Designed miniproteins, single chains, continued (2). Designs and how they scored, part 13

Each design is a single chain, and the fold is of that chain. pLDDT is the mean over its residues in the fold that is shown.

## One batch from the design tools (miniprotein)

Design m4443
Fold by ESMFold2-Fast:
Structure m4443 (fold): chain A 62 residues (1-62)
Amino acid sequence: SKLEEYIKLAEEAGKNAAKAGVPKEFADSMAKLLEQRAKDLGFSDEEAKKVGEAFRKAYLEA
């Protein structure tokens, strides 16, 4: 699904941010921007939160 594709992109972005040494505060801002972008594309608030959480989880687990 389009949501699953977006979650995968968010996971890769989070992993790449961690590898690049992006500080946690900037990573949190990036996650919020991805969440807002998902809402702008017509995803629900719950789906948008899943996109942002996918980024945060990948960033922390990298």
Scores: mean pLDDT 85

Design m4444
Fold by ESMFold2-Fast:
Structure m4444 (fold): chain A 59 residues (1-59)
Amino acid sequence: RITSLAEAARLPIGTVMRLIRKFKAKTSYTRSSLRDPAAKRAILGALILEYGLEAVAAF
């Protein structure tokens, strides 16, 4: 469960890619850019803003 953006930075690339697909996010990131913790925080922050913390945290 994701409770903070600091946790988000430590998620595996595969998990972030699954979150993008599950929520059908309009923006896609490459696996290369998702190796950067800042990029992981950015996409998960965007998903939280779009869909709400509870929906993202439940994944």
Scores: mean pLDDT 58

Design m4445
Fold by ESMFold2-Fast:
Structure m4445 (fold): chain A 66 residues (1-66)
Amino acid sequence: LEAEAEELERRAEELRAKGLELYQQALEDPENREKLLAEAEKLDNEAVRLHIEAGELRARAAALAA
């Protein structure tokens, strides 16, 4: 559970980093801004979901350790 939570958190960080890169590209590329922002939002939403799931796994790990 803990190792699984760590993997999800690592994946979430990778998605967030990619989202930030797309957001920065959107600032420099007005022509493609809407598409880049939409893709960044999708990645950010997925990262949030993975963070929530990781938190749930950590809570379960703590319950098993108690």
Scores: mean pLDDT 81

Design m4446
Fold by ESMFold2-Fast:
Structure m4446 (fold): chain A 62 residues (1-62)
Amino acid sequence: APLLARAVRDYEALLPDELSIKKGDLLLVLKRINDDWVEAELLSTGERGLVPVSYLEVLGEA
């Protein structure tokens, strides 16, 4: 099952496959890509992309 996470800080996408997030945004973590990056979905928009792991707090299973 995907994990529910919250953005702990703002991140601006630098590449087309990355996702911009704001502190407090709720996301589904879909897949871990590597130690630094996950694929996630913003719950508010349905947009998907790569976000830095260090910018997220995992809350539990969605």
Scores: mean pLDDT 86

Design m4447
Fold by ESMFold2-Fast:
Structure m4447 (fold): chain A 59 residues (1-59)
Amino acid sequence: GTGIYEALKDYEAVLPNELSIKKGDKVEVLKVVNDNWVKAKLLSTGEEGLVPAAYLKKL
């Protein structure tokens, strides 16, 4: 679902529409795209992009 999540591990963006995150980062999940990917906003920077759902834990 949508809401505030924490990054469980680092993810380095591979494609231009993806978001890089570091373990411990707080993100707002804006949309669930599919079972593997969400559109998220990094709260510290306001940057948005796709990130693997498996890398996030809901708070």
Scores: mean pLDDT 87

Design m4448
Fold by ESMFold2-Fast:
Parts: structure tokens; sequence; C-alpha cells
Structure m4448 (fold): chain A 65 residues (1-65)
């Protein structure tokens, strides 16, 4: 409830590297936008990462938008 979501493609064949990269993007977006919460998850089967944040701006920034 009240969370914003954005997705981006994962190109890394290493699921751990993909997860670390997604979490780093979420952390940077949180710092840049001042969002209180930003987190990421990776679906390695579909090669998609999903970021969720308190603001649309943070979610979009983490997804590279």
Amino acid sequence: EGLYEATFPVTSPNPVAAYVAAQLRAAIAQEETGAKRATASVDPENKIATVRADTQEAADLAAGK
C-alpha cells in the first residue's frame, strides 16, 4: 500500500551479481531522492529486476528512468 514499482532488465548471467546490482540501484535512488524506503528483488528466470519505493521518483530512478 502506497508503494511505487518499476522494473528493469537483468543482463548478468550471475544471479548474485544481478541481485547486488539491483540493491545498489535501490540504495542510490533512496539517497538521491530522499525516499525513506527503497528495495529491489530479482527474478532470474525472467531476467527482470523489480524495485519498490515510497515514491515514484525513487522507483523510476532505480530502474534507470
Scores: mean pLDDT 77

Design m4449
Fold by ESMFold2-Fast:
Structure m4449 (fold): chain A 98 residues (1-98)
Amino acid sequence: MVKLTVEAPDSVKAGETLTVTANFEASDDKTYEVVVSAIDKETGKLVASASKTGKSGSVTLVIENTEAGKEYEIVASAIDTETGKIVAEASKTVKVVE
């Protein structure tokens, strides 16, 4: 099993850089691919993604030029590299404020 957490602010000011960090730790000596995605909630469009493969670590996602009035759905998914299945997921919504 893998423990997965997402660290992101509740809001970011328009024009500022949004930094998101996903932390993961395997308890079962398995290797996981952790993918962090930022999705525009209005359009459903993928804005940015980052990934890391390992047993533990941190994945940092950076979104520059945040736009006022947008909400980003941050989704972190841990994929079992042996099966290709998502085994853990964490999410957070970040609002872009003026």
Scores: mean pLDDT 85

Design m4450
Fold by ESMFold2-Fast:
Structure m4450 (fold): chain A 62 residues (1-62)
Amino acid sequence: MIDPAEVAEALYRMALAIALRHENREEAREYVERMLRKLAEENNLSEEQVERLRREAEERLA
């Protein structure tokens, strides 16, 4: 059984890794925030999951 939340987190982490390698920091932040918002809506992620993923991105983009 595939957990949609796990798939969404994996997809977000791939987007973050791509952003870190090919985008500048401001564009990377905008891109990952847009992806996070879209994935949260499509996969019904909790506020806690969204906040955790956002913090992970901020830490890695710092």
Scores: mean pLDDT 75

Design m4451
Fold by ESMFold2-Fast:
Structure m4451 (fold): chain A 98 residues (1-98)
Amino acid sequence: DPMREAMEKAVEIFDKAFDEAIAYAPEHKKVLEGLRNQAKEGFEFALRIAETDPEAGYRAAVRIAKGLAEIASKYPEVADIMRKAAEEIVRVVKELFA
């Protein structure tokens, strides 16, 4: 299923970004793990929506990615990592919807 595969790739991109962010700024590990857990719950919700309404699910995933990038901007050390990951997630999600 190409649509589910792309949503799973978006989750992988996000997960890797948090691993990189924690490695780069271990002093923020607790906060970053909290944001990671919130995002995983959000992506699980987006995946469930996508099973019945793919467009709504994709829009939810894009909103989660953008929201996390904005929150991560409060941590200068990891802001660039999170911004790039959010941009890649949006690209992957949009490419399957085009």
Scores: mean pLDDT 75

Design m4452
Fold by ESMFold2-Fast:
Order: sequence, then structure tokens, then C-alpha cells
Structure m4452 (fold): chain A 72 residues (1-72)
Amino acid sequence: SAKEEAKRILEAALEALRRGDVPAALKGLQELIEKYGEETPEITKLAEEALRALRAGDVERAEELLREALKL
């Protein structure tokens, strides 16, 4: 399902952040929003907030938002 694929991307983005690969996390979150935004609006909203946090340099906040999205 779209939700399962979106969660797979979220898990990959979170793992990228844990290893310090911010560019990989940004790319994954952008792909999630582009491909699954219409089908997973609640997850997409948290992913957009995580993108804003990462662009501001707040990796910890981005990780919190991604963990919250994974609980949906």
C-alpha cells in the first residue's frame, strides 16, 4: 500500500540521519512527498515538517517527527 511504501521511505530516512547522511534523508523525504503525498496526507505533513527542520540544521527534531510519522 502507499502507506507501507511511505513508511519504508521514512525508515530509510531515519536510518540515513542516524549515520549522518542528511542529503540521503532529504532526497527520500522529497520522494515520499512527491509520490505519496495525496494518499498519505498525515504522513506527508510530518515529512514536510521534518524537511524544514533538516534545512534549519535541527536533526534531532527531524528524527522526532519521523518517529511520530512511523506511528501513524
Scores: mean pLDDT 87

Design m4453
Fold by ESMFold2-Fast:
Order: sequence, then C-alpha cells, then structure tokens
Structure m4453 (fold): chain A 57 residues (1-57)
Amino acid sequence: SAMAARRAALRQKLAELDKRIAELKEQLAKDPNSKQVQTQLRSLEGQKAQLEAQLAG
C-alpha cells in the first residue's frame, strides 16, 4: 500500500529529526548562547510537529 510506505517514510524522517534535535541540544548544552543552534533547533522542532500532525491525521 502506498499509504503504508508513506507512513514508514514519515516515521523514518521523525527518527532522523529526533537524532538531529538531540545533537543540537548537546551543542546548546556546551554553548547556551548560540543563536545559530537555537534557531536551527526551533526550525527542526517545527518540522517534527508537522510530521507528527501528518502521522496523526
């Protein structure tokens, strides 16, 4: 089913986003004042929210 393949791809993207979010949080822990890391983290968290909404609907 194309729908099953799409959902599997979305879950894979979520797992990759979670890994990158964790890496950026570690970078923020080392440099809490990094505006670049803060901005990138907010962007990825927004992408995660959109993917989670797609999986829920």
Scores: mean pLDDT 85

Design m4454
Fold by ESMFold2-Fast:
Parts: C-alpha cells; sequence; structure tokens
Structure m4454 (fold): chain A 56 residues (1-56)
C-alpha cells in the first residue's frame, strides 16, 4: 500500500507530524511518500522507504 503524506515545510509541527506518520508506515512495511511544501510553493518529496528512517 502506498500513501502520500503532505505537510507545510514552514510549519515545524505539521512537518514533524508528517514525518511521524511516514515512520509509522515504514514500521508497518508500507510505502509512503512525504511531500513538504514551503511558503514559496517548492515541493520536496521524500521516499520514506529509502530515506533510512530511524526516528520514532
Amino acid sequence: MEEVIEADATDPEATLEALRRAVEFAKQGKRAVLRLTDADGNVTEIDVEEEGLEVE
């Protein structure tokens, strides 16, 4: 299963929440793509399964 998790990169709370969700998905063996959008509309996509997540 693949999930897209989006959050505002300028909001640290939203960014941490999105990261935590991505970690939970990785722990369950699921695929997740984290999309962070900053104030200028720049989008950064992070592939959770390849990011080497070690955070809780």
Scores: mean pLDDT 69

Design m4455
Fold by ESMFold2-Fast:
Structure m4455 (fold): chain A 70 residues (1-70)
Amino acid sequence: LNEESVNAPFEKMKELIEEVKKNPSKEVVEKAEKEMKELLELGKRVYPPEELEKLEELYKEFRKVAEEKL
């Protein structure tokens, strides 16, 4: 699916943020942090700067949620 190939990293990052919101624990946050960093690294190689900025914004949102919940 074209939507899946284009939006997969964005959707995955959103899922990780929602998982932290539902189950705020250090282990969940650490797992999500690792996956978020892997998605950002992928984005740096594949996405143009405009799309990479969107991934970086999702990572900032994740950090904010993690800090608020822990």
Scores: mean pLDDT 76

Design m4456
Fold by ESMFold2-Fast:
Structure m4456 (fold): chain A 65 residues (1-65)
Amino acid sequence: GPAARAAAEKAKAGAPYVDLSGLTPEQQEAIGRAASGELTYDEAARLAGVSPEGVKAIADVAGGP
């Protein structure tokens, strides 16, 4: 629906603003493992101390080749 589309666009607009250098090395490692598929977003969120939705947003930005 329109709300889901707006949320997706906002997530994309927010992704370039997500700075991995603002995170601790431990948080960056957990998110990197989620981006590679070694961890679920929920598991990475638990290790990094952030929300699963936050991990997903950061992993989508950081998941470059």
Scores: mean pLDDT 61

Design m4457
Fold by ESMFold2-Fast:
Structure m4457 (fold): chain A 56 residues (1-56)
Amino acid sequence: MAEIRVRYLPAYTEDGLPVGATLAAGLTFPADASEEERLALEREAAERGRELLARA
């Protein structure tokens, strides 16, 4: 099962540690979310991923 739209967004901290893996796990809901909510979560995950990337 592939991710629908959410791709790995590699975010790095000031120490250079990759936060991408934790980001995806924290922002993406597994099977508990409905299909409609999945689409909304994918967009939120992508946007928040970009925010974390900009912060990192």
Scores: mean pLDDT 51

Design m4458
Fold by ESMFold2-Fast:
Structure m4458 (fold): chain A 63 residues (1-63)
Amino acid sequence: GVNIESTVEALKSENRAVRLAAAKELVEIGSEEARKALEEILKNSKDPEVREAAKEALERMEE
């Protein structure tokens, strides 16, 4: 399987392009594990930019 942990770490990057690539990867994976990882970031991250990336990815998964 794809390494969800590495992709989640990339989503926390200060680099916007890296965060967007990580969010896209998690949406493409579309697994329950990817969804739970994004929910965990949305709940526990104190960085509003990281939370926004996680929220956007979750919204795309529900389409």
Scores: mean pLDDT 75

Design m4459
Fold by ESMFold2-Fast:
Structure m4459 (fold): chain A 73 residues (1-73)
Amino acid sequence: SLLQRVAELVRKAEEALKQGDLEKALEYARQALQTLADSLGVSLDEMRARVAAGDEDLIARLEAAGEQIEALL
């Protein structure tokens, strides 16, 4: 699933940080955010704009996705 992919990318970002590879860690973090947005059917820019506007429906979906990702870590 896409949420499993996000968890995998987060784990890879943390591993890169432990190795001192900041550039690789940031690239995995960027990919994780993109995959999260894809799982919600939105672009990163749309996700950012709607969260900033207080879109309760999107925020609830993000919170649910976050709980699922934490359960996979």
Scores: mean pLDDT 87

Design m4460
Fold by ESMFold2-Fast:
Structure m4460 (fold): chain A 71 residues (1-71)
Amino acid sequence: MTAEEYLRKGADLFHEGKYEEAIEYFQKAIELDPNNAFAYALLSAAYRKLGKLDEAERYVQKALEIDPSLR
């Protein structure tokens, strides 16, 4: 599975409300492509849905460090 395939699977799970499972796939995408700012933004969104605001803020900062245009 490629980073893009993991992101797609994670996004599908996110849309189904399976946020914990979506996080696992977004983390796998980052393991394959650690400079993918969008993957960190998706991780942040999933953590926000779970009410884990500290984790969400950490990942949004990481996304912005990689791609400031996401501001």
Scores: mean pLDDT 83

Design m4461
Fold by ESMFold2-Fast:
Structure m4461 (fold): chain A 110 residues (1-110)
Amino acid sequence: SEEEKLKLEGEILITLATMIGYLFPENKDIVDKLIKLGELILNDAPEEQIRAVLKELGLSDEEIDKFLNLSKEEQIEVLRAALTEIARNKMSKEEFAKFIKEKIDEVLKK
């Protein structure tokens, strides 16, 4: 089913994120938050819990509202793009927040 495919994609994302956190320990804090965010999304956790993690990552309430208005599939796409960026570059929390904001806006235009 489509739901089973999305769950598998999310589980693969969490596995890859765990490996990236091990290989690039300088990004571990951001990676750990991405893993937590992915797990919350896959388990249909309350919106407030997802909001809390996004706020810890440096997103504004307006940016968080945009993310929460994305489909689950689009949310996973944003996280996958973020993970790919972290694997290529050391990122500060501020740089990461900017990347996520730009990726949310990009996905919303599709």
Scores: mean pLDDT 82

Design m4462
Fold by ESMFold2-Fast:
Structure m4462 (fold): chain A 89 residues (1-89)
Amino acid sequence: SKKKKEEAKKKLEEGKELAKEGKYEEAYRKYLEAIKLDPKYAEAYFNAAKALAKLGDYREAVRYYKLALELEPDNEEYKKNLKEAESKI
C-alpha cells in the first residue's frame, strides 16, 4: 500500500541517521521495520546488510546483500559490498 511504502521510507531514513551516529544495532532494527512495511524495498535490505557488517556479523550481512540483489540484480554497489562481506567469512 502507498501508506506502508511511505512509512518504510521514514524507517529507512531513521536507520540511516542512527548509522551515521554509529548506532548500528538500532539502525539495523529500523531497517527491519522498513522491510516489514515494504518487503520489496531493496535499499532497506542493503542498509540492513551494511549495519550487520559493521556489527561483525558477516554471514548474516551476506544473506541480506543477496536479498537486495534478488530485487536489484544489476546494482553494482550491492555487488561490491557483497564481495567485501564474503571476503570476511
Scores: mean pLDDT 93

Design m4463
Fold by ESMFold2-Fast:
Structure m4463 (fold): chain A 55 residues (1-55)
Amino acid sequence: MELERLKAEAAVALAKGDEEKFNSIIERIEQLDPELAEQFKKAYESLKKFREQKA
């Protein structure tokens, strides 16, 4: 399923900190499942804030 593949790619991009790739994948997920896309966006924002606090 395309959505499952996109979810895996988004998780990898998130783990690597590849914001550009993550955002492009999220736009694709949003077309298929906007609720899931919002969950990923929220997770990324939380990770960004955590990274800033740890710097």
Scores: mean pLDDT 76

Design m4464
Fold by ESMFold2-Fast:
Structure m4464 (fold): chain A 79 residues (1-79)
Amino acid sequence: MDKIQEIGDEFRKKLIEKGVPEKAADSAAQALMHGLSQGKSPEEVGEQAGKAARDSGATEEQVEIARELAIEGAKKYLK
């Protein structure tokens, strides 16, 4: 499978496990995968994933979780 898809699926699962609603987790995962496919930096990927979660109704705490986990996933992909 595409490594970007694998990282996106893992990220989505972790968000749901931490209590992020499925719709927000799906939106954040799509933003992460899109950012990685465009060669964005980990920080940029984190900002895009956090924004997507917020736009999909995540709380401020859930947005920060999405941002931090997206940065982690992006760093793992780029290594």
Scores: mean pLDDT 85

Design m4465
Fold by ESMFold2-Fast:
Structure m4465 (fold): chain A 61 residues (1-61)
Amino acid sequence: GAMADAAAQARAGRLGDESLRTVKKIRELAKQGKSVEEIAKETGLDPETVERVLAALEAYE
């Protein structure tokens, strides 16, 4: 049987179909001047994950 682990599910979610939607939402919130904490709360991600996504994009103006 499949063993459901919250950590494994979160990791799979980051690589899954939701990643594009999440990245777009992070970009929109950053464009609105939202803080990393606010973006994390809105997207349901950890602040560290939000910072990593922002660093990977390197294109906010």
Scores: mean pLDDT 66

Design m4466
Fold by ESMFold2-Fast:
Structure m4466 (fold): chain A 73 residues (1-73)
Amino acid sequence: MTEITTEGAGALVGLARAYGPAAATRVAAEALKKPGPIDAGDLVEAAVEVLGLDREEVEEIARRGIEEYKKRL
């Protein structure tokens, strides 16, 4: 089964675009410690915890990433 949901993948793309690939990799690594499929909420939580970013800012970036990811196909 897919380890990351479509929403999770979109959120990760948004984070990489906003904060860079190194930061996105750290966030993904933290989220991957959780058992089960990784969704957008898991990545937002990991970004707030690992990067010390404002939750509202991260949620907005994740939402934009998800919308763009879904539209490109």
Scores: mean pLDDT 79

Design m4467
Fold by ESMFold2-Fast:
Structure m4467 (fold): chain A 65 residues (1-65)
Amino acid sequence: STPLSAEEQEKLKAELEKIIEETKEELKKNEPEKYEELAELVERSAEAILTGDEAAYQALVEEVE
């Protein structure tokens, strides 16, 4: 429940960017027809995690499912 500091957010951003790139490559390979839509969902999920917006993240999960 401890919020992330700006320094910790920057570090997580770098790690998430790496994971996002790998995820996008997998999505492009496996779901080319939906790649643009799914890539946007991945970006939005990462943003919600970085800002600590649990409700926004949960809403995105429901949208995907």
Scores: mean pLDDT 70

Design m4468
Fold by ESMFold2-Fast:
Structure m4468 (fold): chain A 62 residues (1-62)
Amino acid sequence: MAKEYLEKAREAYLAGDYETALEYADKALEIEPSPEALALRAGALDALGRTEEARELLRQAQ
């Protein structure tokens, strides 16, 4: 379920595991696109230095 993946992504993000956060956010988005999943994905990408990709996703997550 998308909510389970979203929860995992958030936990990983808070722990500073941005690669794992990105992975679970992607899984959540595959089930159902949501602003929260897009925001977590964008945040993880920005933390990993992928700023241009994060910028595009942040526009969608607002």
Scores: mean pLDDT 74

Design m4469
Fold by ESMFold2-Fast:
Structure m4469 (fold): chain A 78 residues (1-78)
Amino acid sequence: SLERLFKLEEEALKVAKEVLEKMDVSEEVKEMAERSKTVGALEIYMAVLIALGEASEGDIEAYDKIMEAVAPILEQMS
């Protein structure tokens, strides 16, 4: 159901934000997290920051940990 989809997306974003709270990430990534309404939006913003070479080592590590942590939640949508 669409309601189940939205609930899983909210759970994924919550998990991603919990990862960021525990890591030393840039102010840019913190602002991206506050502005992101979905985990997909946050992932795209962080991927672009990395691609531009502007991400810190902490930002890159956080991106990898978010991908690992949210994968099991997103698999439930399939």
Scores: mean pLDDT 82

Design m4470
Fold by ESMFold2-Fast:
Structure m4470 (fold): chain A 76 residues (1-76)
Amino acid sequence: SESILERMREILKRIEEVKKKNPGNKTIEKALKEVEESLKRIEENKDDIKVITLELFRVIAASSEVLLEERKKKKA
């Protein structure tokens, strides 16, 4: 759905911002790529709620990796 795509674009933008602050971080680069791939799969399967749900789980997992990586840098 369009609203889910909008939220995924927001997540993608945030990960891109974190990548800019952490150039060369392979974990963040991998997470960014995974979110991009999930967004593409949702766009290709926009009416398949099962696909959308599974891809949302992948985005959550990738976002968690980015948060953990950022926390390591800040020692939070």
Scores: mean pLDDT 77

Design m4471
Fold by ESMFold2-Fast:
Structure m4471 (fold): chain A 79 residues (1-79)
Amino acid sequence: MSREVVDTASELLADRGYDDAARAAREAGERAIREGLSTTEVLRRVAEAALEAGAPPRVVAIVVTSAALRAIGDEIDRE
């Protein structure tokens, strides 16, 4: 779950040309997962890292929201 969210968010950032933000988001997300943080807190850390690395707030909001919705959809579809 959290790992898929981090991978999806970093890929969406890279697809938009924000490679540094994608790397920062992935590293921050992986660290948060290792700390045992909730999916919501993992998403927060991913968003903060992407913003700090220079991704625009609108892009970060769309990417993080899309990743979260995809993870929820995958969970429902696995029923």
Scores: mean pLDDT 79

Design m4472
Fold by ESMFold2-Fast:
Structure m4472 (fold): chain A 93 residues (1-93)
Amino acid sequence: DLEREILAAMALIAAGVLRIIASRSEDEEEKRLLLEVAERLEEAAEAIEAGDLDRALEILEETARFAEEAGTELGREAARIARLLAKNVREVK
């Protein structure tokens, strides 16, 4: 399914971008936040590829809450990415 492949690729691209930003950060808390969000987005991509869209939604919604709870601008941006992916998963589901 092309739509599912595109969604999984989008999640992996977002995770990759966050890993690059983390690698350039000198802030240990920011680095930890970005790496944890990236790992969760990679788990969501695996769930999407497996056709488990309910699991993917759960991971993405939990990721958005986790990122927003950091109370930082980067946390808010990471949460927006997770919510956008969750919206796209709901539309394909």
Scores: mean pLDDT 88

Design m4473
Fold by ESMFold2-Fast:
Structure m4473 (fold): chain A 73 residues (1-73)
Amino acid sequence: GPVDELIAEILELWEEHRDDPEALVLEASTLLYERRPSAADVERILAALREAGAPDEVLERIRNAALVALFMS
């Protein structure tokens, strides 16, 4: 479904930008702003990134980007 596709896209960004967390956060923030996932969907995305080995700093930045996107809608 749409959430599974978004998770796959963000995991692909993590794989592409493992050594460049700034690029990952920027690209993921753009997707989150466009797709507007629910809070539950954001937690699924963060769980998938954590399982893939993303550091806590990256997870916090992605969570904050999602909150900003939801708040600004």
Scores: mean pLDDT 83

Design m4474
Fold by ESMFold2-Fast:
Structure m4474 (fold): chain A 90 residues (1-90)
Amino acid sequence: SEEEILKKISEIVKELIEKLENKELTEKELEEAKKKLLELIKQLPEGKEEREEILNALTEILLMIINGKPMEEIEKKAKELEKEIEEKLK
């Protein structure tokens, strides 16, 4: 279901940020998370505003990590995405 897909996306983002905050995130783990997130997004219906919003937010977060943006900015964006997903799961 869409709800299960959104929950999985939220879990992966939370794990990614936790590892990043603890300086435990490897390039391999980042690439694996990126692959899983893209596969989950593809399972969401096309043309839905929610899919586009989530894809854009994930792309921004991943680019911020790759470009070495400040951790506080990355965490803020990730928490905003997590909150958006949680609101849609109510």
Scores: mean pLDDT 78

Design m4475
Fold by ESMFold2-Fast:
Structure m4475 (fold): chain A 61 residues (1-61)
Amino acid sequence: MPLEELEEEINRALGRIIAVSEWLAHPDASAEELIARINEEYPDWPEEVKEAAIETVRARK
């Protein structure tokens, strides 16, 4: 596969890991609170990673 497709898959997986990690660390937090934390704590991460994390939080909360 093209390198770009592999990078996108890795970024999506990484986003899911971040979302689950934040959720486990803050189980009583709302989806919006977790989204705010992800945006604040990971400002330098690729947008694709943050978008995947936000999508995961919204789907599970």
Scores: mean pLDDT 76

Design m4476
Fold by ESMFold2-Fast:
Structure m4476 (fold): chain A 89 residues (1-89)
Amino acid sequence: EVEEKIEKAEKYAEEARKLAEKKNDEAALEAVRLVEKGIEAVKKGNAEEALKLAEEAQKLVEDSDIDEEIRKLIRKAIKYVVEAALELL
């Protein structure tokens, strides 16, 4: 269900944001911001926008030296945003 997937995405994004703030990881904070925008897009029914934001966050994570624990949390959040967006299509 879309709601369950968004709830999980929000939890992982929140955990990632807290760790990124603790470690002053600017790239991780930007990736989390993109994920949060993707979550908001899903809540508004904008599946295409959510998928584009998730792709942008994924590329940022791939191209940046982000802490492995934060990276894993961001990847999980991205996964749930993508799955929720695909359910809207």
Scores: mean pLDDT 88

Design m4477
Fold by ESMFold2-Fast:
Structure m4477 (fold): chain A 72 residues (1-72)
Amino acid sequence: APAAPVQLTPLQAKVLQLIAHRGSATPEEIAKALGVSRSTVRRILDELEAQGLVEREGDRYRLTPEGVAKLS
């Protein structure tokens, strides 16, 4: 395959699960829910967006179909 299977870190998996549960979330909502800094959340969201697992809608992020599949 042209790309290796991507494994989620525990924190990346928690971010995806939280977004899935809420439908969409802002970086601030994720930071408060998980007890991490906003800068940590922004970095994780950037990494997940680069992997095609989340997409940005204004100030909110939601799962792509690929992101939903990753949690299934």
Scores: mean pLDDT 78

Design m4478
Fold by ESMFold2-Fast:
Structure m4478 (fold): chain A 60 residues (1-60)
Amino acid sequence: MSEEEERRLREAEERGQRAMEEIKPWVDLFRKANPEASPAEMGEKITALLNGEMSASDFE
């Protein structure tokens, strides 16, 4: 009774993975520039990149 929900979840996961793969090079650059950054700070930067609030030139 959750086949449609399972499909939507899988599609959302795949879309999320693709989005993460697209921003991964930028995340890696931020991590190298800020090796002592907390996971929370990294999460905020990742979210900003995914929302298009930041570009590669703005993270750091």
Scores: mean pLDDT 68

Design m4479
Fold by ESMFold2-Fast:
Structure m4479 (fold): chain A 82 residues (1-82)
Amino acid sequence: MSDETRREIAELLKRAEANPDIEVKREGNTFTLTSKKTPEAIELITELANLATPDPNVEVTAEGNTLTVTIVDDPALLKLLE
């Protein structure tokens, strides 16, 4: 993953936390995002999933309105999320 992609993922996660239609829960390296089915929430979740899915150090699972993002081994990305 590039540093540019790491910053974009970090910004999308911050935007999700700020969005009243998205519930974000963090447990260590795992982020669980549960969205209301609004166009803005769906767009943000979709963008985050598409950006994170190509990285082998990030595991992305999408089930219904819930997106689970686990940062397996990316200390630089984790530092941006502090």
Scores: mean pLDDT 78

Design m4480
Fold by ESMFold2-Fast:
Structure m4480 (fold): chain A 67 residues (1-67)
Amino acid sequence: GAEEYVKELEKRAKEGDPEAQKKLLYVYLTLRKFEQAEKLAKEMYEKGIIDEKTYNTIMTLINSMKS
């Protein structure tokens, strides 16, 4: 079910799968889990999976959705 899908994405994301990390970020944003989304975006940026422009765009989106 949905819970199994999220757990599988979290496991694969922790293993460094960029596709799983991207999907998990989308899931966190959709569920309004902004703290988890911010943490994941920062980890992706620090590992070079996303560039500074993409990271700033994601953070701006999260801040807008919180308002």
Scores: mean pLDDT 81

Design m4481
Fold by ESMFold2-Fast:
Structure m4481 (fold): chain A 65 residues (1-65)
Amino acid sequence: SEATYYLTRGGQYLDDGDYEKAVEYAQKAVEAAEKDLENGDDSTGELRSSRGLLDEAKRKLEESK
């Protein structure tokens, strides 16, 4: 799914220290997972993971400033 793609890429950017891209892709993952749930797909796990990644990426980005 798009949520899984963005989640995977966001995590990779986080590991690479590219916190700006990690935040961008985590936001896209959250949006994709929310759309999947709106359409009746079971994306609750992907939404939780995406929100967790977004929170971590935002924290790392703030620490880097």
Scores: mean pLDDT 84

